# Designed miniproteins, single chains, continued (5), part 4

Each design is a single chain, and the fold is of that chain. pLDDT is the mean over its residues in the fold that is shown.

## One batch from the design tools (miniprotein)

Design m16113
Fold by ESMFold2-Fast:
Structure m16113 (fold): chain A 70 residues (1-70)
Amino acid sequence: SAEAKELFEKGQKALREGNYEEARKLFEKAIELSGEDNPDLLNQLAQVYAAMGELEKARELNKKAAELLG
């Protein structure tokens, strides 16, 4: 949806600016609207968790994204 795309773009901006908590919330909201089958969203959220030191969460999200891509 257009709303999910806008949230994705805002999340990417927040991540670039180092606003990790905001980026997490924006990407999680985009996933709620678009579903958990978007590997780009999962990879971006994984980058946020990695930046926050949540390495196990980041690994699981990257694994899920890789499985969706084949």
Scores: mean pLDDT 85

Design m16114
Fold by ESMFold2-Fast:
Structure m16114 (fold): chain A 56 residues (1-56)
Amino acid sequence: VDEEAAELGRKTALELDPSIGEEKAKKIGEGAGQIATALGLTPEQAAALLRRLLEG
């Protein structure tokens, strides 16, 4: 579950801003996985929250 949230978060970050690079995208994904665990979110919910934060 956490690994799926982290991977979706990484992909979402790169889709929204490819210029951040793979290393920063991985760190953002890890943050999404941690938030999903802490708040009991599904991977899809964590990715949606991340997308909203990055897009405004």
Scores: mean pLDDT 77

Design m16115
Fold by ESMFold2-Fast:
Structure m16115 (fold): chain A 64 residues (1-64)
Amino acid sequence: LSEELQEEVDRALILIEAAVLSNYLKKQGKEEEAQELRDKVIEYVDQGKFDEARKLIEEGLKKL
């Protein structure tokens, strides 16, 4: 696999995980946190900061 393809796969997986986690947070009544998580993950992914995006998802999961 090319590095570019691997990055696109990583991006897609991170965004899917963020969407799933965001939906769970909304169901728990944490709608503001859900929106902030989604926005920050997208921002980090757009900046190529995949490790930071993953860390945000892990921190969000701990809030459940």
Scores: mean pLDDT 80

Design m16116
Fold by ESMFold2-Fast:
Structure m16116 (fold): chain A 99 residues (1-99)
Amino acid sequence: IEEDIQLANQYKEEGDEAFKAGNYLQAIEKYGKAIIIYKQIGDPKYKKEIATAYTNIGNAYKKLGNYDEAIKYYNKALEIYKEINDKEGIAKVYNNIGN
C-alpha cells in the first residue's frame, strides 16, 4: 500500500525534525506512528526501518534522562538488527548505549 509507506516515511521525517529541534517527546510520538504503519504493512524489508525508529526512540528517551525506557527501545532495535544480521545497526545501538 503505497500511501501507507509514504505516511510512515513522513512520520519518520517529522520525528527526525522534532529530535533536531530538541522536542524529544514529539519525536517519540512520530517515530512510534511510523513503526505502527511499517508493522501493519508486514513486509520484512521494513524491519530495518522499524529497528532504526526504535533506536531513535531510545536516543530521545536518553536525551530526556529516561535511561530505563532508552534501554528498553535499544533492546527492541537490537533484537531486529540481529534478526536481519545488520552489523552496522547493532554497532550504532551499542555506541549509543556506551556513552
Scores: mean pLDDT 87

Design m16117
Fold by ESMFold2-Fast:
Structure m16117 (fold): chain A 118 residues (1-118)
Amino acid sequence: DEEKEYQELLDKAAEYLSKAAAYLSQAITAYEAGKLEEAREHIEKAIEYVEKAIEYAKKAYREDDEEVKKALRYLEEALELLRNWKDLDDIRRALGYVMEALAHLVKAGAKQHSFEVE
């Protein structure tokens, strides 16, 4: 079932983005507490989940799927920021891009997951 496979790929991408958002939120908290090593560890995990989300979103992508296309653009921006992060503002901006990508995947049909933060 092509639609079932599409749905499963979107749901996986959204699940991985929810995990990435949770790790970025923890990285912000750790950075603000002066725990820079803990912040780096959370950013590395967030990068892994963003990369997985990109993989699943690309597999789901169809040529007329504007929402998945927009999600992928935001995820590439988030990856660039996270791989080259300099300060707290870069982490916050990357979280913003992850949240925008998640919103676009939900518009494409992904199941809405609760943000697992705190």
Scores: mean pLDDT 86

Design m16118
Fold by ESMFold2-Fast:
Parts: C-alpha cells; structure tokens; sequence
Structure m16118 (fold): chain A 59 residues (1-59)
C-alpha cells in the first residue's frame, strides 16, 4: 500500500491525500478519478494493475 502511494506521488505528482483516496476507492471510482487527472487510458490501466498487486488481488 505505502509503495503504491509513494509511486503515485513520485510518478504522477499526486498528494498523499489524493493517492490514499484513489487506493481506498472502488475500481470504477479509481478509473473516474484518474481520468479526471488527465491520464491516458494506458496509464490508468497500469495504475489500476499496480494497486491490485499491492492489495494482493490479481487481474
């Protein structure tokens, strides 16, 4: 969890609060929030995959 929060802050310039809100949201809400930040569909899918890995959930 912390590794993904730090990765989101470092790579995409998110605040800790934004990163935690995204991680604690469901997948549909995560996708919506990332799209609102102007990220490409490919970047969104990559981020969602990393969040799922950090939670021990596989695609």
Amino acid sequence: REAVIEWLQTQYGLSREQAEEIIDSDEEEQRRMLAELGLSPAAIELILREIRRAEGREL
Scores: mean pLDDT 75

Design m16119
Fold by ESMFold2-Fast:
Structure m16119 (fold): chain A 65 residues (1-65)
Amino acid sequence: SLEELKQRFLELARKIQEKMDEITDPQLKQEVLDKLNEAFITYSEKGYEEAVRLLEEILKELDEK
């Protein structure tokens, strides 16, 4: 549902922000900020489903680094 996607979006954004506080490399931190901003733009233009997919990809990349 749209409400579940909205909650998932907020949860993922919170987790990404929490992981960003652990990043000591300013270049990597800026890269993540740029991607997070892209996800917020995607939410406004294409809705929560596509934005959630972008946030999940960001979180996955952070878990691999």
Scores: mean pLDDT 79

Design m16120
Fold by ESMFold2-Fast:
Structure m16120 (fold): chain A 57 residues (1-57)
Amino acid sequence: AAPIELSEEEKELVEEGRRLIEENPDDVQKVAEGIGRILRAIGDAIERELERRRAAA
């Protein structure tokens, strides 16, 4: 298992971002928006995991 797990909301953001990229690969604006959503979800998950590890140390 990965050391960092995504929440349901974060998984939905990744799925939406992936769909934007997959359905609109020639639309640079939509691809950029999709990437932004994925990065936000991952960033939030990383920050949450770091906070959890600090509290558990």
Scores: mean pLDDT 78

Design m16121
Fold by ESMFold2-Fast:
Structure m16121 (fold): chain A 93 residues (1-93)
Amino acid sequence: SLEEKKKELLEVAEEYKKEGNDATAKLLEVLAETDPLDAVALYYLGLYYYKKGEYEKALEYFKKAIEVDPEFIAAQKALNEVLEKLGLEPPEI
């Protein structure tokens, strides 16, 4: 699964590069080689699936990012947005 996460991150990096977001692409390439299970890496995987309309998969990645870093505000906000898209209530804080 580590090699699989690395491959997914590199695919996401290519999409950000195509969008002209070279800074995020480079960050994801570095994370793929150093720590593909980092909260930031998981967060960008979640954003990628969210952009594709794969909200259930996005939800799982945002949950994993928050499990790794519970203070990750961007991931918490993204989780709430994907829950809204799925018609689900946000978790109680």
Scores: mean pLDDT 81

Design m16122
Fold by ESMFold2-Fast:
Formats: C-alpha cells, sequence, structure tokens
Structure m16122 (fold): chain A 94 residues (1-94)
C-alpha cells in the first residue's frame, strides 16, 4: 500500500516548514524542507504529526542543509526509534 501525506506549516515570522511522508511497504521516506528560521521543536512536531500511525521498518529522512544540525538529527533519530523504525538521514543540497 502506498501512502503520501504532506503538511505545510507557516510560522509567525514568515518561515515555512514542509514535511512530506511517502510510505511504500516496509519503507517510509520523509522529506523535510524549511525556509527561514525553523526550530528543532517545530521540525520534531511536524515530523511526529505525519508519522502518527505509520508502520514501517525503515525511515529514510531527507533534510534541507539548513536543518543539518546534531540536535535536529538526534531528534529525528529518536522520533524514528519511538515509532519502531531505523532512521537513515541524508542532507539535500540546493
Amino acid sequence: MELVFSVSISLPDGSRLTVTLVVEGDKATLFIDASGGVTVEQVKEAAETVLKGVKAKELHIYIDERLDTPEVREALKELAEKHGMKAKIEVVKR
């Protein structure tokens, strides 16, 4: 079963966070794109929202290079483990 779910959040400062989830069998893929100043907590909350009820063995995460911090990577890895998935994080360069 293939499932595609996307959420876009507009922040008070004009920043935008877009999280897209694609589920294909035992693999889930998460695309996280941000414009402007997005916090680790905002990324975590958006990702947790789209992962709700998702059952997969692996989570492949593609993040914007602006989000490539140890804190974001740790939060996303912990979130994947909380959902019973093994995380692989890749940085997308623009």
Scores: mean pLDDT 77

Design m16123
Fold by ESMFold2-Fast:
Structure m16123 (fold): chain A 90 residues (1-90)
Amino acid sequence: GRERAEEGARLAREGARRGAEAGPGVEEAAGAAAALAGGVAAAVAGRLGGKEEAEYAARATEEAAEEAKRAGAELAAKAAYGGAETARAA
């Protein structure tokens, strides 16, 4: 449960970091958004461990979204926020 949620969040943060390092560009932002969406999906899968794990996954993906936003990867940030909302809706 939680370990899978943590791994998903780690992938989301890595996606945001790579997007930021690629520099400003629509294609780089789209790539970062896809990477974050994949990480968020993995984190949401972690919710199968129960409501507590779902809340942990939601918080971790929101942290990834804030990192992406600070890096200027707005599409990646929006994807991560949506994933966090989905995790809580479980």
Scores: mean pLDDT 61

Design m16124
Fold by ESMFold2-Fast:
Structure m16124 (fold): chain A 67 residues (1-67)
Amino acid sequence: SEITQRFEELSKESEELYEKGDLETVLKKRLEMIKSLIPLIKEAGDEKKLEVAEKLIKELEEKLKEL
């Protein structure tokens, strides 16, 4: 599925950026990508994935505030 492909791309990009030690860039990139998935998750009607995505957005926004 398109959602699964985007999560796989997110994971790979996040790992590469994390190895470079730029935590702020990693968090911003993850936040942007997850937000881009929200319309697709809503269209699919996957309430469980929507809940997980919204929780991740909140956690990422909190971490960015601490940097």
Scores: mean pLDDT 75

Design m16125
Fold by ESMFold2-Fast:
Structure m16125 (fold): chain A 68 residues (1-68)
Amino acid sequence: AYSRRARAAANAAAARAFADANPERKAVLEEIAAKLNAIGDGIDVGLALLRAGASREEALKAAAEAAG
């Protein structure tokens, strides 16, 4: 079975095809995707700091800053 990353890539490709078929909605979908990606980046930064032994407060602050 493919990893969760492969399924996420397939879902992203399907969403992109939907956006291309509906150009008037593409801008709002791109803005939503950018906000979701920023939240994901925040989570990744927070988890990396926790694995490196940073405090919960440091990890949460860095995650919030990375998420915007």
Scores: mean pLDDT 67

Design m16126
Fold by ESMFold2-Fast:
Structure m16126 (fold): chain A 57 residues (1-57)
Amino acid sequence: MEEKLGAVRALAESLGLTPEQIEEVVEFVRKELAEHPLSLDELMDLAVKRIEELKKQ
């Protein structure tokens, strides 16, 4: 789990999100992963969609 969440954090950092936005994306993904088993590809797709929503601000 930590390795997958680390990949999500690295992606958010590379896309220029603030520390608060990075933590929001990581928590969102962590919650989803706890409710449903997700592959890394599915997890990353979910993270990208959340990042795009935050960047619309």
Scores: mean pLDDT 78

Design m16127
Fold by ESMFold2-Fast:
Parts: sequence; structure tokens; C-alpha cells
Structure m16127 (fold): chain A 64 residues (1-64)
Amino acid sequence: NAKEYLEKGKKLFEEGKLEEALEEYKKAIELDPNYGEAWKNLGEVLQTLGKLEEAEEYFKKAKE
């Protein structure tokens, strides 16, 4: 389910596996597009990768 992908993404992010974390957060959003925590975490990964403009858009989605 969406929560399992979110938790897997968090673990990968803690391990420094940023691209893998990104993929798991995207899977969470595919299952639940209103999952604000997944959008927020996706934005944080993108911000860490230096993709600031894309991160801003995902932070906006997290607030909807």
C-alpha cells in the first residue's frame, strides 16, 4: 500500500540512496495522490539533489 512505499522511501533516504527513495515516494503518490507526507518527502529528496524548482512544486502539492 501507499504507506509501505513511504516507509521504504524513508529508509532509503536515511541510507543516502536518494534516487531509490525518490522512486518509492513516487509509487506512494501513484497509489494515493493526496498523500501529503509522500509529496513533502519527495520534495525533500529533490531539494537534497539540488532540483530546487521541482522540489518547490512538490511542496505545493504536499499542502493541498
Scores: mean pLDDT 83

Design m16128
Fold by ESMFold2-Fast:
Structure m16128 (fold): chain A 58 residues (1-58)
Amino acid sequence: SPLEKLLEILKKLAEENPAASLEELIEKALKILEEEGIDVSELRKLSAEELLQKILDL
């Protein structure tokens, strides 16, 4: 699912960018998914807080 892909990318980005904020990591991860051809339009409707909540509920 797009949420599972987002979590995988977020974890990788957090390891590579330990000083970045969660908001910055989320935006970068969404851009990477878009570049890979994944439709993230539904995820972009959510705030960073709402996205984090959905990831934690996986």
Scores: mean pLDDT 79

Design m16129
Fold by ESMFold2-Fast:
Structure m16129 (fold): chain A 82 residues (1-82)
Amino acid sequence: SSLIEEAKKLKEEAKELFEKAKEYAKEGNIKKAGELALKASEKAIEAIDLYLEAGDKELAEKVRKEAEKLAKEVEEVIEKAL
């Protein structure tokens, strides 16, 4: 399904953006970290929606949990940088 392929691409893009957000947070660039984390969350939500449209509730839930974990990791790095 093209929906599953698009969802997978968006999931990978979200993960990369969370990783970049974490890097900027470690450098003390809190504004850039926040902007990238927001973009990552938006892509994760799009991936979740596409998995749900494809009928794959299990993959949608996995993406939600992974995104929440990665977002929390960015928040923890920001907190330590302050």
Scores: mean pLDDT 88

Design m16130
Fold by ESMFold2-Fast:
Structure m16130 (fold): chain A 68 residues (1-68)
Amino acid sequence: ELEREIALALLYMQVGIEKAAGNTEKAEELQRLVDLFLEDPEAALRYAQEHIDKEENPVAYRLLEEAA
């Protein structure tokens, strides 16, 4: 549970970073991933594998894999 909370906090932080950088589309994709993670961590990981580039988002992927 604590590790899952830390993963979510870091994902929220990444969403904020992308928004601050002006990458609104990427921030929206990451926000959708966070919302899905709150409902079903395994489904969130599958969604990320299909729609989010692991090479561009290695930290987010690692956090999802550890929390799922």
Scores: mean pLDDT 68

Design m16131
Fold by ESMFold2-Fast:
Structure m16131 (fold): chain A 61 residues (1-61)
Amino acid sequence: SVVDSILAYIEREIKRTPKEKLDEVLKGAIEMINSLPLSEEEKKKLIERVKEIYEEEKKRL
C-alpha cells in the first residue's frame, strides 16, 4: 500500500541517519506525513509508528 511504502521509506532514512541528525529526519517525516492526502487517522498511525522507530533507533545508538 502507499502507507506501507511511505513507512518503509521513512524507516530506511531514520536507520541511515547519524544520531546527531535524527531529530531533523523525524521533524521532516512528520511534516511530510501531514502534507499527504491521507485521513487524520492514517496520519496519526503513521506518525506514531515513525516515532516508535525513531525512539528504538535512538536507544540502539
Scores: mean pLDDT 81

Design m16132
Fold by ESMFold2-Fast:
Structure m16132 (fold): chain A 75 residues (1-75)
Amino acid sequence: MEEAVEEARKELDSMVEELRKAKQTLTPQQIRDLIMDTTLKFDEIKARLDEQVPVEAVRELGLEFARKLEEIMQS
């Protein structure tokens, strides 16, 4: 259970870091497309976790991811 949440967190952190690096070289339109793709990938991760992990843990992970995406979009 804890391992699944930790792996998901690492996966999300990796995706966020890739977005941060890509933002320096991409147009605003390309960044929007990349953010949408990343959000879809997170939805798949969330669906996998939802069957194995308490709802509260999934919600917390989702909120953390949303905050990181917002920071990238505003920066």
Scores: mean pLDDT 76

Design m16133
Fold by ESMFold2-Fast:
Order: sequence, then structure tokens, then C-alpha cells
Structure m16133 (fold): chain A 103 residues (1-103)
Amino acid sequence: MYIEVRGDVPPEVLERAREQARAMLAAGVKYLEFHLRLENGEVVLHGAYVKPVSPETLARLREAEKRGEVLYKEIEPGLVVIADATPEGREAYERILEKLKEE
């Protein structure tokens, strides 16, 4: 299990992101890394997580990957690592893949 949420954002924004991470953990997400930052006054979240997905969601991820919007890897049937295609997302993606090798 690997859960990390951080960022240079107001404490209330960071706490909301941690609440979302706790909800995802309760729903069975065991691997998650989120980085939060402010861009033009908007909160932007970059990171990666492991999630079970439907075939329809997998098809959408494939199309998003073609657009350069996401990284994904199917670890086992219907279970994927998903990350945004930012430097922070790629680093989180690689860290999660490394953590999965340890278990």
C-alpha cells in the first residue's frame, strides 16, 4: 500500500485532496500519489493511482493516451495504473510501478 498527497496549496485545499485520497483508499485504491499546485488561481492535481476499470474506461484511457493526456498500464486484467502526462504524473507513475514490484 502506498498513499501520498502533497502540494504547495492552501491547507483547506490539501485537506480536501487528502479526504479524496482516504475515500479512494476506502474504495480499494491501495496505490496513489497526488501532487497539487496552483496554476492561474486554479488547483491542478498531478499524479498516479491504481484502479480497477471497465472495458469502456480502458478504451477512453487508450484514446486519452493517443492525445498525450495520460499514461496508463494494465497491470492485470481490468486493473490499471493511471497517471497524467506531466513530469509529476510520470514520476508518480514510476514510483507506483516500483512499489508494485515490492509486493
Scores: mean pLDDT 80

Design m16134
Fold by ESMFold2-Fast:
Structure m16134 (fold): chain A 80 residues (1-80)
Amino acid sequence: MKFDEIIAKLPEELRPLAEGIKKLVEQAQKATDPKRIEALRVAIDIAYRRLLEKAQTEEQKNLIDELRKYADEVIEKTLA
């Protein structure tokens, strides 16, 4: 739900990468192997950095940071 709200505020060009982060988080929530979860966290970091490289405005960067913060919160809750 929160992912969809943030992604909807991003430009269309950035939405596929942001949807990719959402899917990686969903995969991490279903994963049973801690090493797989860590690999998915690395993939999320890579996608986040790519989004920041494509961001044109401070508003877009703030939305991307909010998306990443939410992704980290969801995964940490899964690991705890």
Scores: mean pLDDT 82

Design m16135
Fold by ESMFold2-Fast:
Structure m16135 (fold): chain A 55 residues (1-55)
Amino acid sequence: SMKAKLEAEYKKRVDEVAARVNALVAAGEVTRDEGLKLARKEIDKIKEEYEKKLK
């Protein structure tokens, strides 16, 4: 199913964002609060792309 493929891609991309942001926080490059804001912004963009592809 195309929807199942898009959902799997969405979940993978969200997980990749979380992993990348957690790495930046662990490295001291951003604060925890800054990392959460960055992750939220990037995940929102991924969600918009996912919703667009569902049409």
Scores: mean pLDDT 82

Design m16136
Fold by ESMFold2-Fast:
Structure m16136 (fold): chain A 68 residues (1-68)
Amino acid sequence: MKEKIEELKKKIEYLQSQIDRLNAAMAALDADPSVTPEERAARRGVLQDAIDSLNKKIEELKKEIEKL
């Protein structure tokens, strides 16, 4: 049981690192003056959807840990 919890925690850490990278990409997009406001909004939407998807996966893994 403890080994399985540790595996799930490491998977959560990996997913969190992916979210951190996507947040950095969003910050870089916001800082890019060559991107139009419309393109920025569209690309932000794609990045936010990816972050939301990863957060849902993290929530499912946390629920699995709570059940153990």
Scores: mean pLDDT 84

Design m16137
Fold by ESMFold2-Fast:
Structure m16137 (fold): chain A 63 residues (1-63)
Amino acid sequence: SPLLEEIRKVLREAGASDEQIEEALKRVSTMSEEQQRQLLALIRELMERGWSIDEIFEILKNL
């Protein structure tokens, strides 16, 4: 999925470990395309606001 590859890229750019990326993608692969787009937008927004990857992942655990 092109969306999954974009999510992988932004997580890697944000400094996520390979383990964090694989765990995130495992969860994201069960989401609808709309949810995947919303998640991608959320990750980018949090990165622009200066959130650390660990802080971003704490939010993602609660989605």
Scores: mean pLDDT 82

Design m16138
Fold by ESMFold2-Fast:
Structure m16138 (fold): chain A 70 residues (1-70)
Amino acid sequence: TKELEEKVIKEAEEAIGKDPEVEELLREAAKEEAKAKEAAAAGDEEKAKELAKKAQELIAKAAEKAKEKL
């Protein structure tokens, strides 16, 4: 889940500091989440779902990178 993936990222950040690759993936995830919210506000539920899924995939990738750095 997003919560567990964010927990892994936090634990890695505490152990080894902020990693540029992880931070970049989190920035991209935030951009996709913002786009998903805009699509939802416009009534485009399908686009909002696709963008939210993309954001979640980026968070998952960030968590994987964080684990690799530990």
Scores: mean pLDDT 79

Design m16139
Fold by ESMFold2-Fast:
Structure m16139 (fold): chain A 91 residues (1-91)
Amino acid sequence: SLKEGAGSGEELVERVIELAKKAAESEDDVKAVSLLVAASLVLAEGVNAGVLDDEHLERLAKELKELAEKTKNPLAKEGLEELARIVEKLK
């Protein structure tokens, strides 16, 4: 692989959380869904690259569930809960 530096898994976790947080804060359903799709693609690439440890997956599931609880957008809530379930199954 191209250079797999220290912190790549942590950086990817932070990127997924940032995208998910933006989706949770979005009132526009199209924007929320777009951000959730972007988050899911980043997650999938991290899983395929093998850079996510069980602790990373546990943190992701926790943060995604917390964002789902806090969002006022029903589509964002549903998508965030689905991402959290996917992450839980990868653990």
Scores: mean pLDDT 81

Design m16140
Fold by ESMFold2-Fast:
Structure m16140 (fold): chain A 61 residues (1-61)
Amino acid sequence: SIDDKIAELKKKTEEKMAELHRLAAQAREHGFSPELRARIEAVSDEIIKLSDETEKLVAEK
């Protein structure tokens, strides 16, 4: 169902938010490397895409 898909997207968003939090903590401890910065940007972009997909599904209700 659409509700099940929305719930799954929210779970994925929470997992990506947790990953972003870990990467930010790593940056605070070891500093920003180009690789770490790129990973933070990639995860942030994934969160935006998941949010957009969630909004699209909510609009179908």
Scores: mean pLDDT 84

Design m16141
Fold by ESMFold2-Fast:
Structure m16141 (fold): chain A 93 residues (1-93)
Amino acid sequence: MKLSEQEAKLLQTVALFNILTALVSADLGESVEVVDALVEQAVRNVEKLLESGYVELARSLVPALRRAKERLEEIGGSKEVLERVREVLERLE
């Protein structure tokens, strides 16, 4: 699937907001399922960026994705979501 540059920048922004919301939700003691869902949405958007060749936009999200991975591991997040985050990080590094 090919995204326009404008669509790609929007997905990058949405992915970042999903990660930041997930981190804040975890700190506020929201359910693990809520944090998992937000991180999963972020990963899906990063995967779409990679599929469309927007590698640099996806790479800009690496620090936030690493923070999300660490936080999910701490709170006992979904193994499936953690695995998808690891796969994306491996493709960006």
Scores: mean pLDDT 86

Design m16142
Fold by ESMFold2-Fast:
Structure m16142 (fold): chain A 74 residues (1-74)
Amino acid sequence: MKEELAEQAGARARELARKAGRTDIEDEAAEIARQGALGLATDKEARGRTVTEADLDAVARAAVESALWFAERR
């Protein structure tokens, strides 16, 4: 289910933010990752492809980078 994939991506993003010592962006990174995973899952399904664990890791990393970028520019 796409929602389960979104939750997995969010959890990975939270863990990455915590390990980076940036708990201030944890919720934002998780939400960005969830939305990214939902979009990716929708696109993959439309193309007859499956979301992989590597895809979820990539989404989580990108989400943390995006959250950090926005936080530094506040």
Scores: mean pLDDT 82

Design m16143
Fold by ESMFold2-Fast:
Structure m16143 (fold): chain A 61 residues (1-61)
Amino acid sequence: SDEEEFERFAAFFREEGRRLGLSEEEIERVLEAMREAYRATGDVDVGVEAGLRTLEEILRR
């Protein structure tokens, strides 16, 4: 299901965020951006794109 697919991506972003040295607060910001976009659209790909955008913004500091 789309919900199961979304949860797999959320788990992936949590693991990769830790690997990249993000704080737990920064990881939660990425995940919240993903959840907000997914809830608004029902589209997992849009959720993933929002997460990637937020992750890139954090890494550009």
Scores: mean pLDDT 85

Design m16144
Fold by ESMFold2-Fast:
Structure m16144 (fold): chain A 73 residues (1-73)
Amino acid sequence: MIITPEQLAAAIAEIARRLPLPDTRLRLLEGLLKYEMSHREEISEEELRAIIDSLDLPEEVREQVLAILKRHA
C-alpha cells in the first residue's frame, strides 16, 4: 500500500473528525507513518496494523483507523 503525504493528511483529518482519539495518539500515528514512508516505498497491511496496534487503542478503534487509512490509499 502506497500513501502519499496528501492522502495521509486527508486520512488523519478523517480520523480526527470520526474517532475519539486523543491528540497525542493522533500525532504519534501521523509521525510513525511519516517516518516509515520516508524509509519505505510501500507499507504492507500487516506493517500498518502493527503501527496502529502500538498506539494502545481499543480493538474497534484500531480497526476503524486501519479502514480509514486503507480507503485513502
Scores: mean pLDDT 79

Design m16145
Fold by ESMFold2-Fast:
Structure m16145 (fold): chain A 69 residues (1-69)
Amino acid sequence: MESSAEKAYQAGLELYEQGLLRNARYAFEEAIKMDPNYAEAWKNLAEVLEQLGELEEAKKYYEKAEELE
């Protein structure tokens, strides 16, 4: 069964594919709030932040995702 974190992560991916970057950001933030060790959620959050122009935050979250692997 999907965890709540997994469900939020999947919602984020769907929103990102639709170009709804702010909504995707929120969904990925909810996923990491539920599971702070969810490396894939941190990576996708960083990617969304990069698309939003938040380059410094994106870099930090990419580093967090790598740290968790």
Scores: mean pLDDT 83

Design m16146
Fold by ESMFold2-Fast:
Order: C-alpha cells, then sequence, then structure tokens
Structure m16146 (fold): chain A 60 residues (1-60)
C-alpha cells in the first residue's frame, strides 16, 4: 500500500537527483501519487505531490 511517507521519500530522492535521473524518479513519484489517489480517494493531495515534481523540475 502506498503511503504519504513513501511519496515524501521519493520526492526527497528526486530533489537530490542529477538531471540524467530526473525523468525516471519523477515518473516514480507520479506513479506513487496516482496509486495513493486510487487507494484513498484523495486526488487533491495527489495533485499537491505532482505540483512539487513540477517545482523541482523548474529548479533543475
Amino acid sequence: MVTEEDIEKAIEELEKAPPSEFDELAGRVLQLAHEYAKATGDEERALEFARRVVEIREKK
């Protein structure tokens, strides 16, 4: 089961990732957020995680 802690850890790894690994790790975060939304019904929280991926991308 996907938890918010699992997604937070994936985002932390994404923030530290070099540009060459960004797409793979970003895909991982988005997949976990999607699974979280399906499990909990909390689509707004999943969208917050997706926005954080976009913000991290803009900084790289």
Scores: mean pLDDT 80

Design m16147
Fold by ESMFold2-Fast:
Structure m16147 (fold): chain A 62 residues (1-62)
Amino acid sequence: MKDEKILEILKEFADSLVAQGREEEAARFLRRHAEMAKSLGRDNIAEGLRKLAEEVERRVAA
């Protein structure tokens, strides 16, 4: 599976959590998956997920 498709699927799931008002859970979900991707050497996926988590966290803090 291409990295872009994995990121798309995980983003859609996180967006669903945000739509339910579960923004902190969405950010935590993205952070944990970023750490897992990093441990597996999937640096592009890890970086993409980390950036998505930061975007969600900024929305919660605003």
Scores: mean pLDDT 80

Design m16148
Fold by ESMFold2-Fast:
Structure m16148 (fold): chain A 60 residues (1-60)
Amino acid sequence: SMEEIRRLIFEEAALTLELMKLFLEEKYSEDPKKREEARKRKEEVVKRSNELAKKIEELL
């Protein structure tokens, strides 16, 4: 349904914004521990984003 597709697109947009935030934190944080945590979290968000993108594609 269009409502389901819209919801998934909004979820993907939210993950994209989180990924950008984590990318900036990984590259520019003064704290090496925060950079390492951002790197690990980025991998998790990328995996989740790819799963959502695949699900959206299946509904189209």
Scores: mean pLDDT 83

Design m16149
Fold by ESMFold2-Fast:
Structure m16149 (fold): chain A 56 residues (1-56)
Amino acid sequence: AQAREELLKAIGDVLAAIGDLLDAELKGASEEELAAREAELAAALAAFRAAAAKLD
């Protein structure tokens, strides 16, 4: 149950990070801001992989 809840939260975090990166790109954000959003997406994907691994 908890591992599934962690996975669902991680999926939500990945979707939010994708939305934030896309919004920054569409607004013509600085390279520094885009790099920060890319780092957030990478962190969210790593958390998703870790949560998925708990479910085997």
Scores: mean pLDDT 83

Design m16150
Fold by ESMFold2-Fast:
Structure m16150 (fold): chain A 58 residues (1-58)
Amino acid sequence: GSLLEEAKKLALELAKAIKEGKEEEAEKLLKKLQELLSKLSEEEQEEVILIAIEELEK
């Protein structure tokens, strides 16, 4: 799979962990997501961040 697809999945898992109050899991997911985002273009990073925000607003 592409790095973009992996980052999108991590963003959704991070949003879910935040909503469920799983602070330690959220910290681990955030670190993994930040590492993947550093390898993506600015436009791809914005797409991933938007997905996380949309999930948090549900």
Scores: mean pLDDT 84

